# Designed miniproteins, single chains, continued (4): the designs that were tried, part 95

Each design is a single chain, and the fold is of that chain. pLDDT is the mean over its residues in the fold that is shown.

## One batch from the design tools (miniprotein)

Design m15286
Fold by ESMFold2-Fast:
Structure m15286 (fold): chain A 94 residues (1-94)
Amino acid sequence: AKKIFDVKVEPLSPTKVLVKFAWNDDGEEYRFIVRYREAGSGEWQEIELETDNGEGEIIIEGLEPNRTYIFQIILRDKNGNFIARSKPVEVTVE
């Protein structure tokens, strides 16, 4: 079973997206990271966020209009070790 699911990226404006996801809360402490990059770029931007009740939500600002971005949720343990990643979600901001 996937640890992270229901990843949704919704364009709010030409420069903003809303990223939402759900996760299977097993009572352990994790760090959640949204990473994103422009399609065709090798450079990831990373933002750490908090989660409540098995759900996470963040607004990402400062995107460039009329570009395609790839978004992914990364799960790390409390010590920063990789645990899981979501499927990538591709969104064009217009």
Scores: mean pLDDT 80

Design m15287
Fold by ESMFold2-Fast:
Structure m15287 (fold): chain A 97 residues (1-97)
Amino acid sequence: ALEALRAEGEAIRAARREAALAELRARLAAGDPTFRLELAPGTSQAEALGRVAAWAAALEELGLLDRLEETGGELETEERDGVRYVVKGYAEFRLRP
């Protein structure tokens, strides 16, 4: 049912956001100002974008978006049957003081 698919999609987005918040809080507690978002090989580009969006939402909730500086990144993708997949990728950020 379409309603069940929508509810499942919302649950997945909520779970991603909670995971991102937990990871960010743990890194902040450890005193690590550098954050690296790894994009798993085989992840679809849509799934990778969903993870990035979850991290952005988590950073916004913690009031850290305005302090975020991109320090590095790499993205290699491959198209298969009209769907683009991550071969290798990461985004690295640092919190400004």
Scores: mean pLDDT 74

Design m15288
Fold by ESMFold2-Fast:
Structure m15288 (fold): chain A 102 residues (1-102)
Amino acid sequence: SVEDIIAKLNERKAAIATNALNYLQGKPVEEPRDFAEEIVLTALREYEEGKKVIVESMKEFLKKMGDSFSLLVLNAGIEYLDTGKIPKEWEKLKAGTEEPVV
């Protein structure tokens, strides 16, 4: 059903957010399941290295893909790198339910 498909998409979103948080906290990271997850993890690594120009390019690519959720995860991860604390919205991201307002 459509509801079953939505549930599986939410599971994927939760997995992307969880894997990004594991990276940020120095925990073991699972192999990226798709190109969007690979971009999120790569952009977080490049941001830590101070390569902010390539990170902006990666954000633009996520926008072009229409993967607004992965862009939210990346932005939340950047906030964590800048502040040293888990953003409040991360619990919603891990649940795979947070989407940006267009």
Scores: mean pLDDT 78

Design m15289
Fold by ESMFold2-Fast:
Structure m15289 (fold): chain A 80 residues (1-80)
Amino acid sequence: SPIEKIKKIFDEEIAKLSPIARGMLEAVRKQILKDLEKLKDPNLSEEEKEAYLTRIKILVDAFLSDKSAEEVMKIVEEAI
């Protein structure tokens, strides 16, 4: 599932980090998964979809490696 794939990418990134940084990345993962669930709503406007996708992209670009950010965005795009 998209959720399981995103969780795996974050688990691999989290394993490389200090305990404090792990907590931050867990919070980022939770927010991305929340936004992904919102994107499954068939009643969302195109403007709302773009807003959620933009937030996910900002979060992955800010907190993940370039490779992991690209993998998460591909999973998100394939899920919606």
Scores: mean pLDDT 85

Design m15290
Fold by ESMFold2-Fast:
Structure m15290 (fold): chain A 74 residues (1-74)
Amino acid sequence: SSTSLNLTKEAQEALAPVVKKYLELARQGKLEEARAVSEILQEAVALYQKTGDAKAAGEKAIAKVEELTGEKVE
């Protein structure tokens, strides 16, 4: 479990599928895709910090990762 002062439980759950996909890509050695997903995750965290809307930040990040990878994010 990760504890972050910048994320609530709600935000952690909304971003969990993106974090999981990042770790899977990194483990597979897909460094370019992992880097792109990491950038999407950073943008989502920044959006959440500005708006307080974990759902919107998570949905946007998931959509971008799915578009990038061509796979559904769970």
Scores: mean pLDDT 78

Design m15291
Fold by ESMFold2-Fast:
Structure m15291 (fold): chain A 66 residues (1-66)
Amino acid sequence: SLDEVIAKHGSELLRVEITDYKTKKTTVELMSFAELVELIKKIQPIIDKEREEGKFNLQIVISHHA
């Protein structure tokens, strides 16, 4: 389950590169896996609604912070 993955890996630091093609901005942030999961949960309903209209284009590239 997602909760089990968060329990094991939630504190792992990830490099998250977010490209928003609507604003043409790319941001790079270091965040924990738990914070990333919460971000995805927060934006997923927005992505789903915008996708119906073909207006939202968000690319997320995740790499493990070694």
Scores: mean pLDDT 73

Design m15292
Fold by ESMFold2-Fast:
Structure m15292 (fold): chain A 98 residues (1-98)
Amino acid sequence: MEEAEELRKKAIEYAKEGNLDEAWSYFDKALEKYVEAGLPLEEVKEIARRDAEEITNIWLENYEKETGLKLTDAEKQALIDRFVERAEKRVEEIYKKA
């Protein structure tokens, strides 16, 4: 659990830096550690949904600040929904291998 939380913190830090590739890499490692810690599938899916939404929101805010571009609420929600769905599918894949 503590190892998963440290990996999650690194994912958030990379999202704040605008490094989405590293953010998702550390997020994936955190999910694997939550599964290894024995959390049930639905609990890890809930964590994945929450963290994917948080990472995407942080990255979008940083992206808008750096580029000066303003995304619509609909565009932001579509990106959040996409990454949340991807995160849930990734949790299912990790559990199938465990």
Scores: mean pLDDT 82

Design m15293
Fold by ESMFold2-Fast:
Structure m15293 (fold): chain A 76 residues (1-76)
Amino acid sequence: ALSPEEVAAMIAHVRAIVEAIRNDPRLSPAQKAEMLDKIRAELEALIARHPEVAAALQPVLEEIEELRAEERRLAE
């Protein structure tokens, strides 16, 4: 099982990666949406392996989905 400290560190790391993707001027909005979707899928796979982290990761998944939807709108 993952400790609360390990989960908090993971959330901070994921948020840093998401911010780096969103702020990368070399990536198109479509590429950013694709990369965010891959991160979301990886977090869902982690929840499947460690169901105890689902509640802590739900806000992060919701944040990523909203940002992905925003990038998809910009790609149109």
Scores: mean pLDDT 84

Design m15294
Fold by ESMFold2-Fast:
Structure m15294 (fold): chain A 68 residues (1-68)
Amino acid sequence: SAASRAALGRLLVDRVVQDQRELNLSVEEAMALARRALDHLVAQGELTPAEAAAVLRETERRLREVAA
């Protein structure tokens, strides 16, 4: 369902933000992790490319917010 895919996107964003803090990653490194995970989810049919692009944008927004 769209709700389940939205929940999956939120979990990915939260996990990447958490990993950035815990592993002391740069924003670039954290974004690379997000891209790899989203590419996998699209390849598996779990997210559409458009949904993955929206999750990637939200991930970058959250990472930049934490860095500010």
Scores: mean pLDDT 85

Design m15295
Fold by ESMFold2-Fast:
Structure m15295 (fold): chain A 80 residues (1-80)
Amino acid sequence: STRERALALLEELRARLRALGAPQWVLDVVEGAIAMVRAGEPLETVLDVLELLREHLAESDPESAALIAETLERLRELAA
């Protein structure tokens, strides 16, 4: 299902960000996105949250921003 695939992508993102040493607040935002998907929130809302996170990190943490961008592209393919 779309929900199961979205959860797998977000859990992969969380694991990769943790491996990079992303700060706890970044991990908390991704955990919030996972909780939203589990609660049945529209995927568009999750995409908006992650896009804001990516934009916020673009200058200060471009490596984390790039992982989020990759995950966003994969999530958008699921929403199409």
Scores: mean pLDDT 88

Design m15296
Fold by ESMFold2-Fast:
Structure m15296 (fold): chain A 75 residues (1-75)
Amino acid sequence: SSAEPGATLYFPDTSLGVLSVEGNIVTTIGPGGQERKFELVSGHLVAGEVYYLVSVDGNTYTFESDGKEVKLKEL
C-alpha cells in the first residue's frame, strides 16, 4: 500500500489533512492545528483525493473515496 501527503479525511465532526507520511505512519492535521497519527492498514491515500468515514471498529477507521476503501488505525 502507498500513502501521499495532501489527501483529506472527512469525519462526521471534522476534516483532517494528511500532513506527512513516514512508511505506513500517517500524520494528519485538523482545523485547530492538532495532529493525529494513524497506521495505514490497507488501501491507498492519494494526494488531492477526499476520503469519507464509513465505519469505525475500536481504533480502526474505514474510509471510502469513489468506492475505494482505506483503513487507518489510530495510534
Scores: mean pLDDT 85

Design m15297
Fold by ESMFold2-Fast:
Structure m15297 (fold): chain A 119 residues (1-119)
Amino acid sequence: LYVITREDLRDLVRKGVETALKANNIEVSEEELEEIVDKVTEIAAKHLEGKSLSSLQMGLLISMLVNAAMALATSDDKKKVEENKERVRELAELMISMSSPELAEAIQKLLEDLLKLIE
């Protein structure tokens, strides 16, 4: 089990976002990257800091946060934003389906805040 810390979330999200940007040939400034990573990490930490996740749940969480960050990085492309929003919803639903009621509620609140951030 992984105990969620804000520092670990930030590191994993940053690495995931850098990898996704490179894979999709999307360029953002270092300042923009830092801002996007910080926004997504702070929302995740608000709901999940101190909670314990399985390795699978951690992988799904990082994927969800990376897709939210990619929606922010591609805000000028409505189609890419909608595709990334749909991936965030799918990953959240999958994670909720395998979580305790308490953890599922936290993930649902995280999903709601991430979708508001992307809008």
Scores: mean pLDDT 88

Design m15298
Fold by ESMFold2-Fast:
Structure m15298 (fold): chain A 93 residues (1-93)
Amino acid sequence: SAEEYLERIEALIDEILAAARAGDEEAAEAALKELEKEMEEAADVLPVSRLIALILRALGDRLEAEAAGDERVAAALEKVLEIIRKALRRLPP
């Protein structure tokens, strides 16, 4: 269901950010790869409004990380944004 995909995606984003904060590049990369797979599957199921909400949340989190000087978290969020943007581009206009 769309709700299950959204919960899984949000959990993966949290996992990516936790790994980035810890400096665990291997864990962050693994979670990013899993997020990419989930987004490929979810793109046909999630409403556009939910994908836009995820982008806005990730943009806000990136601005907060940049303001805090947390370059690792900011870089991880940029990768998250790229994955979500790719999923959004697959949807019809």
Scores: mean pLDDT 80

Design m15299
Fold by ESMFold2-Fast:
Structure m15299 (fold): chain A 75 residues (1-75)
Amino acid sequence: MKVTIKYSDGSVDVIEVDPNEKVSDFLNKVAKKWPIDPTTYTALLLRAIGEGIETVGEFIKEFGDVLELKLDPNA
């Protein structure tokens, strides 16, 4: 499935993701390729855990297919 990522600098990226992938694995891949603010990363992961969300497909159903991510200014 496709996920749209909107970065805090106004950049937009569209990525293809596996809906059966774990949210933690997906967020780790995003954080390794893009300089994501670690506070934003931690908040999203904790929210997913708190809602009992394990897969990217469930995450997208709960939060939508558009993610707004803050970039780490020191990355």
Scores: mean pLDDT 73

Design m15300
Fold by ESMFold2-Fast:
Structure m15300 (fold): chain A 99 residues (1-99)
Amino acid sequence: SRELLERAFRAGALAAAGEFEEAAKLIKELLDEGDVEAARLAVDVAITLLTSQRLMGEDVPEEVIKALEEAREALKAGDTEAAKKKLEEAAKIAKEAKE
């Protein structure tokens, strides 16, 4: 669905903009609706954009990217609850970094 793709890209873009709590909320909503593929796409977009920002010299905590990579692995394993926990962890780390 185009709407699911737009939601996934929007969530990833919000994470790249530093809006981690809103991004995590949108990804958890996709998971609660059963749209695991869209949620995984959102996490992949967030990882790609944040990794690119870090390589370009922006102050992105490595621990945020690691937590998102762990969320991605949980989604691959079908562990939606572990993925949600890792998304919350990523948002918390980003909030505590406060740059």
Scores: mean pLDDT 85

Design m15301
Fold by ESMFold2-Fast:
Structure m15301 (fold): chain A 74 residues (1-74)
Amino acid sequence: MAQLNQQLAQELQQAADVLESEGHLQAAQLFRQAAQYAQQGDLDKAAELTQQGLLLAGSPNGAEAAKRYIERLK
């Protein structure tokens, strides 16, 4: 469980770095917060923040898919 949460947090952190380099600063910040919650095991909060970040980056359908994906990891 802890290793899976840590891997998910790392993936979200990498996505945040990419978004920041592309100028999507607000979306990147939400992904960094999601990574912190994922590392703590709060996957519901991580899913919510990931969805918000994807919406800001311009992917409404991706936000729904990301939420479903994180829910499957529980």
Scores: mean pLDDT 71

Design m15302
Fold by ESMFold2-Fast:
Formats: structure tokens, C-alpha cells, sequence
Structure m15302 (fold): chain A 87 residues (1-87)
């Protein structure tokens, strides 16, 4: 499982990290940041509602803890890769 996740991350890592960072940045100042972030993650990565909401909440928590946008995007990229690799 870890090898499959690693191969997926290496193949998509740079593009996904950049895209996720942009999605987070563009939705941080919306009327409902968690909902809007979840909807964008669902649209871009084909995630189900539950997984998208959990990731959006985690992103908000990590940012509130003082993690950088780049660190949060990296964490979300790894989690999305796990979800997609598990399909």
C-alpha cells in the first residue's frame, strides 16, 4: 500500500501540491471556507462528500495551528493520494 501511494505521489506531487495550495488560498476568505474548500476538493479530485469535508476541516485546523499553506497542501496531497490509491 505505501509503495502504491508513493508512486502515485511522485507522479502527481508537484501539480497536486500547487493546485491544492491555490484552492486553499482562493477559498480561505469565502463566506463558508470549509464548505467551499470541500466542494473544490470534490470537483478537482473526485472525492466523496465525507472525505472532502474531513480534508477541508483538517486544512482549517492545520492553518489555525500556524502551519504554512505549503505544509497544509503537502499534507492534503498525501491524504488525497491515499484515498485515490485505495480505489
Amino acid sequence: MEKKIREYLEKHKEKWEKKIAKIIRDNLNSENPIKDLAEKLKEEFGLNEKDALELAKEAAELLNQGKSLEEVARELTERIAEIVAGR
Scores: mean pLDDT 78

Design m15303
Fold by ESMFold2-Fast:
Structure m15303 (fold): chain A 90 residues (1-90)
Amino acid sequence: SEKEETLDYIILQLETLKNAIREGLISKEEAIAALQYLIELAKNLPKELEEEAKELIRLLEQALKALEAGDIDKALALLDEAIAYLRKKK
């Protein structure tokens, strides 16, 4: 379904970002920019995904604050929580 395809795309982006951060493949500034992009993507999801979008935005905004504070472990944990949440909604 379009819903499942959209959620799979977001999950893939979150896993890619998480792995890039964990492996030191991107800078803090690049990670922040990628996370801001994903938050905007979530804000533009269709009304049928409003509940998923709201929770995703909440988790990603917390991850963004953690990255800005330099708390990489907390940011990674919040990305894991977002991925797990979306997997439950498929």
Scores: mean pLDDT 89

Design m15304
Fold by ESMFold2-Fast:
Structure m15304 (fold): chain A 83 residues (1-83)
Amino acid sequence: SDLERALRRGLEELRKLSEKSDEENRKKTEEHVDKGEESIKKGDYISGIDHLEEGIESSKDTISEESYQSVKQSLEQLREIAE
């Protein structure tokens, strides 16, 4: 589905962002990527979005404030689609 593709792309982009973080934040972000992928496999898209959001929080030091706010808006739109 379009939602599943968007979530998988988001998790892939988040994994790439984790490479720019310090080791501690990188590990936290990778844990959320892995849990998000598991949630998507189970068809639990809300949990997938939750893990994307927490992963972005652990990586927010790697992105600008403007990009961070844009991502948060996109995640809210994905939540509306997942309902």
Scores: mean pLDDT 81

Design m15305
Fold by ESMFold2-Fast:
Structure m15305 (fold): chain A 86 residues (1-86)
Amino acid sequence: EAEEKLKRAVEEAKEAVERIPAEARASGTAPEDVIAGARKAREAVIEAAKKALEEGKVSEEVAKEAIEAAERAAAEIEARARELAA
């Protein structure tokens, strides 16, 4: 369960990198709100990975990959969201 949740989060993060900034640009969502959302999602994945690793439910590699994917996705979303700044 924990490993499957982290794998799902990684795939969702990869898909979100292109989709979220484009949708925000089209919908007029404020860049600050997009950035805040990306940061909250990143923190959630990091905490989930940390807990799963501490409980022995995932390997260190799975936890590290999930954290790195979440951090990279958040950074890409933040960079693209800043391009929307008026």
Scores: mean pLDDT 74

Design m15306
Fold by ESMFold2-Fast:
Structure m15306 (fold): chain A 80 residues (1-80)
Amino acid sequence: MPKPVEKLVLKDANGNEIGSKEMNGASAEELEKLLREALRRAGLSYAVIASAEWKDTPNGQEYVVTFKEAEDARAVLEAL
């Protein structure tokens, strides 16, 4: 059964958290739409993402997106 998404976390290639967005129990589909739109508004593509992973939390899940460059992670955070 799919778990509610609690948070989107943006990291740089060194594992430092650049920022996060509360998703308040959104679906994975809603998160994908939000991330796609943020990338589009920032003028970026998925090629800037080094890795992405789902992490279980006690009440749902988090999506952790690691960027190749911290600047791109900040641009996406501002577009969210």
Scores: mean pLDDT 84

Design m15307
Fold by ESMFold2-Fast:
Structure m15307 (fold): chain A 76 residues (1-76)
Amino acid sequence: AMQEVIRATAEKALELAREAGDERTAAAAERLYQKALQGEATFDDVDALGVLVGFRLGPEAAREVGRAMAEAQAKA
């Protein structure tokens, strides 16, 4: 449940970072994705990624990542 939500959140952030060409955000999202696959990701990791997405990709990208998280939580 929690790791699936974090994985979906990281996956959306990675997609948007790649579209924007932001390698730093993409690397952070990929690291969180791998951490979630290992069952070790936390919501503090999600908060850190959300701040990075908002700062580097903008508020619209941050909203898209938030929507992916909310949708994944509804399925958990």
Scores: mean pLDDT 85

Design m15308
Fold by ESMFold2-Fast:
Structure m15308 (fold): chain A 68 residues (1-68)
Amino acid sequence: SHDTIDAVEMEVLAHAYRLAEDPSLSAEEIRERTLALARELGARAGLSPEQMAEVLARVERGLDQLLA
C-alpha cells in the first residue's frame, strides 16, 4: 500500500540524514548506503516491483534534496 511505501521512504531518509552528519562519508557513499537500505526494507516489507520502483524514486528525490 502507499502507507507502506511512505513508511519505508521515511525510515530510509531519516537514516540518510544521520549518515549526512558523518563528515567521513561522501555524497556517493551516503547515496549507495541509503538505496541499499531502501531495497532491503522494501523487500522485507514485501513490496511489489512497481512499489519498489516508487519507493526508490521517492528516496532518490529526497537524496537529491539532502545532498544538493
Scores: mean pLDDT 87

Design m15309
Fold by ESMFold2-Fast:
Structure m15309 (fold): chain A 94 residues (1-94)
Amino acid sequence: MDALRERALAEILAKLEEAGAPQSAKDLARDFLAGNPAALARLIDYSAWRSFGPLPGVSEEEVRDTEAVAEAIKASAAYRQLLQEGLRAAGLLS
């Protein structure tokens, strides 16, 4: 798990750097991969924002950072593997 999580973080950070994302987006990615509940909630909120629009009080910068991190996660093969292994361990994937 840990080595795969480190690889996922490296892939996500590389994608964010290539996209010119700010340090705040990179910090969100690190917090998310470290298992920070606030970072997880923020990415779940982004999924809702795509359906219902942004919540009151969410800044354009926060929306942009969250979108950049979500796209970088989606592009990470290592994160996809980490997610699949986590879902299997929880009995949700198979």
Scores: mean pLDDT 76

Design m15310
Fold by ESMFold2-Fast:
Structure m15310 (fold): chain A 67 residues (1-67)
Amino acid sequence: TLQQQIDDYRNLSRSYDAAANSYQRRTDYLNSLGPQYQDLVDRYQQLRDQNLSQSRQYSNQRLRLLS
């Protein structure tokens, strides 16, 4: 009957909404992992820049001593 089809549709719609909400939470969690990766990249760049800076300071100090 038409009433049975309406009830079936309501139950299906409710189930779909629950699944969509569950999927959204999982997606939000996965998206939160991106910033952690960016932090690691930033730390690597800082270490590289620090190494270059120290190398330049050492070279400049040696040049000054030899002058």
Scores: mean pLDDT 75

Design m15311
Fold by ESMFold2-Fast:
Structure m15311 (fold): chain A 88 residues (1-88)
Amino acid sequence: MLSPMQQSDLLMHEASERVRKAKTVEEVQKIAEEMLETILKTNDDQKLIDQAKKMLEEVKKAKTVMEAQLLVESFTVGVTMLTVADQR
C-alpha cells in the first residue's frame, strides 16, 4: 500500500496529465470531481479536503478551458509546494 503522501503525489500527477489533454470545461470539471472523490476516500480530516473543495467550486465557475486548467494546475502545484515546505 502506498503512503498517503505518495498516493496524493500520484493523484496530482495523473490529474495534471488528464487536465492538459482536456478539450472542454466539462472534462476539466469531471477531472476535478474525480480528484475530490479520491481525496475524500484517502484522507478524512485534512486541509487538503478543504483546498480540493475550493478548487472544484472555482472550476465550476470557470468560463474557459484555460481558466479551468489553470485552477486545477494551481491546486496541484500548491499541494506539492506545501508538502515540500512542511518536510523537515
Scores: mean pLDDT 72

Design m15312
Fold by ESMFold2-Fast:
Structure m15312 (fold): chain A 85 residues (1-85)
Amino acid sequence: DLEKFEAEVAEWAAEREARLNKLVEEVRKLGAEEEFLKLGKEKAEESKKLIEEGNNGDFEGKLEAMERLYKLMEEMMLKAIEKKK
């Protein structure tokens, strides 16, 4: 069911977008942008591998890669925030 699938993907994306937006706000409030960018550079190779997994995977593999990328982004933001507290 394409309609049900689209609704589930939209809900999945909305939940993660809301979480990341909250973390972006915290990063900005604490002035942790530079720490976040440094972590992003350190994790660039890992991010590339996850994107490659997503591109070469079936549909389930793409969703798993997207979830891993989301978790990596969340982890980097949380670490940047922690360094400024």
Scores: mean pLDDT 78

Design m15313
Fold by ESMFold2-Fast:
Structure m15313 (fold): chain A 78 residues (1-78)
Amino acid sequence: AIPASEKTILLSGLKDLAEEANRLGLKEAAEHLKKAQEYLRQGNVEEALEHLEKAKEAAPELSELIDKLIKRLRQAAQ
């Protein structure tokens, strides 16, 4: 289980990155970031992490920001 405060921060970060990816035309990365949001809302941490990794593969230019979210999600879920 993820603390509610961490979940709120992570969901906000995912929303912001998905919007930025869409603005930059990085459609595949944006779709994976949206899927990560959906799974995180459902409490499916493993699926959220999988889609974050796929977003990073689709948009290496966002990799540092995505890695920050991955690290935070893993720490919050442990």
Scores: mean pLDDT 87

Design m15314
Fold by ESMFold2-Fast:
Structure m15314 (fold): chain A 68 residues (1-68)
Amino acid sequence: MKPYKVSDPEKAKEINRVIGEYLQKAAEKGVSPDDILSISREALEMAEQGASVEEIKQFLEERLKELL
């Protein structure tokens, strides 16, 4: 990944890690694959729009609670 294609490469790496961790946790809690895919797409779209790590984490946590 080239720095010129992202505002902050470290932030992008952290966002991808957080998304991965939440998707794994959701699957372990019995969330459906369709819901996991939907959440993943929304989180990635937020990251593409420049959302912070905290904003994406908050979004994922909220969606996970709604599916429990």
Scores: mean pLDDT 73

Design m15315
Fold by ESMFold2-Fast:
Structure m15315 (fold): chain A 73 residues (1-73)
Amino acid sequence: MTKEERKELFEKYKKEIEGLSDDERVARQRQADADKSEEAFIESLAIGVVDIQRAVDNAIEREKLRKELEKLK
């Protein structure tokens, strides 16, 4: 696989994974872990990037909720 093919495959997987639910991403990660191919490794990286992006968004939302709760206590 060339550098350009890896980049295209990563962007493709990233777009597909961005549309998935948490359960669907977990299922895709398990499938990627079982496959052990270069394509599966690239899919795993794309899943990781999407999960990090969602974790950051969730952390911001949790901090917002924590501050609102602290105002009520």
Scores: mean pLDDT 76

Design m15316
Fold by ESMFold2-Fast:
Structure m15316 (fold): chain A 81 residues (1-81)
Amino acid sequence: MRREEARAALEAARELIEELRERLRRGEISRSEAAALLAAAGVLIIAAAFLGEGDEEIEEEVRRLREEWREVAREAEEKFA
């Protein structure tokens, strides 16, 4: 159950990151909307880390998605600078 919940949280976070990237590419997103998507994805990554603690595969997916989250956050900062 917890592993399935962690996977669901990671998938939801990935979808939010992809939505943010697409909307940034199109120029169809406000700073507030970007902040909301980043916050939502961040919370899901934290939840997945908590739920998947001790599962090496989930922990590695969390690390990869955390790096991707940091990258899209930099992209958002650049677009709104």
Scores: mean pLDDT 86

Design m15317
Fold by ESMFold2-Fast:
Structure m15317 (fold): chain A 80 residues (1-80)
Amino acid sequence: MKEYSVLELSELASKSKDENELVFLTTLLSTAKKKNIPLDTKFSLEEMKELVKEELEELKKNKELSPLMLKAIEEALKSM
């Protein structure tokens, strides 16, 4: 799989018709923004999965993780 920049991931999110993929991509983009990651930073598929998994663990600890968000991300991870 090709590496994607934050900008390219934003483009993919805008074109996504899969709700699970959209939730995964928006979580990834939100995490990148929270960590002040530059828009030109490239991510491999493995790096994207790790960033989203770390964010899920933080959201779970803070009781901010919705059941719908968790389900959508888990389904997206299974298809990747």
Scores: mean pLDDT 78

Design m15318
Fold by ESMFold2-Fast:
Structure m15318 (fold): chain A 91 residues (1-91)
Amino acid sequence: KNEEILELAEELLRLIEEGAPESEIREVMRELGRLAGLPEEVIEELAKLSLEQQRELALQAIAAVYYENKDKYPEKAEEAIKEAEELALKR
């Protein structure tokens, strides 16, 4: 299930960077929230966030999963953590 969360979070980042329609980005965000076991009310609130906030949450979710599974994904953990740290330092 963690792999499914990673795939959707990475897809969310990809769609945002490629400039996909906001409706498509929000749909992926909702699916991510459902896989994470969040209540529908929380999922709907997350889907209303700005694209920048959704990107930050996706990066944080990816970093968290890779960090917990560092032994399985050492290279991806390093990349995801670096990206999340870079984003936090800019703000």
Scores: mean pLDDT 71

Design m15319
Fold by ESMFold2-Fast:
Structure m15319 (fold): chain A 64 residues (1-64)
Amino acid sequence: GAHARKAAEAAAKGDSKAAGKHGREALQNGTSPEEARRIADEYAARGDGAGAAAAGMLANSMEE
């Protein structure tokens, strides 16, 4: 969802406070790990390794 995407964008920019806030809101709103992985795939497809890594970490935290 929107919070998962904002968390990934903030993490890619090095804004750990915003990333944490949006990540927690994504988890509380029931955003699925599949949505976080889709965001990671979008960043990877664009060649944005940092964005892909940040979104992948979010997906991992939602499952594990």
Scores: mean pLDDT 67

Design m15320
Fold by ESMFold2-Fast:
Structure m15320 (fold): chain A 80 residues (1-80)
Amino acid sequence: KEEAKELAEALAERVAEALGIEPTPALVDALTKAIEGILKGDVELAEEGAAAARAALEAQGHPLAGANLEAGIVDAAKEA
């Protein structure tokens, strides 16, 4: 649980830095859910988190980056 949040915070910072934006609580929460889904093998939870992460990046004006992040998370979840 705490491991997923720490990984999500680190990933959110990297994504935000690459896009020139600030990491939002919504992005961190979405990535925490996605990473928890991947670690548990819960594809539905990972897909829900991935969709929320896409929506968070769309809200910041980065819909293409959001779509790419969602696809990457879903692919990782399905392979696990």
Scores: mean pLDDT 81

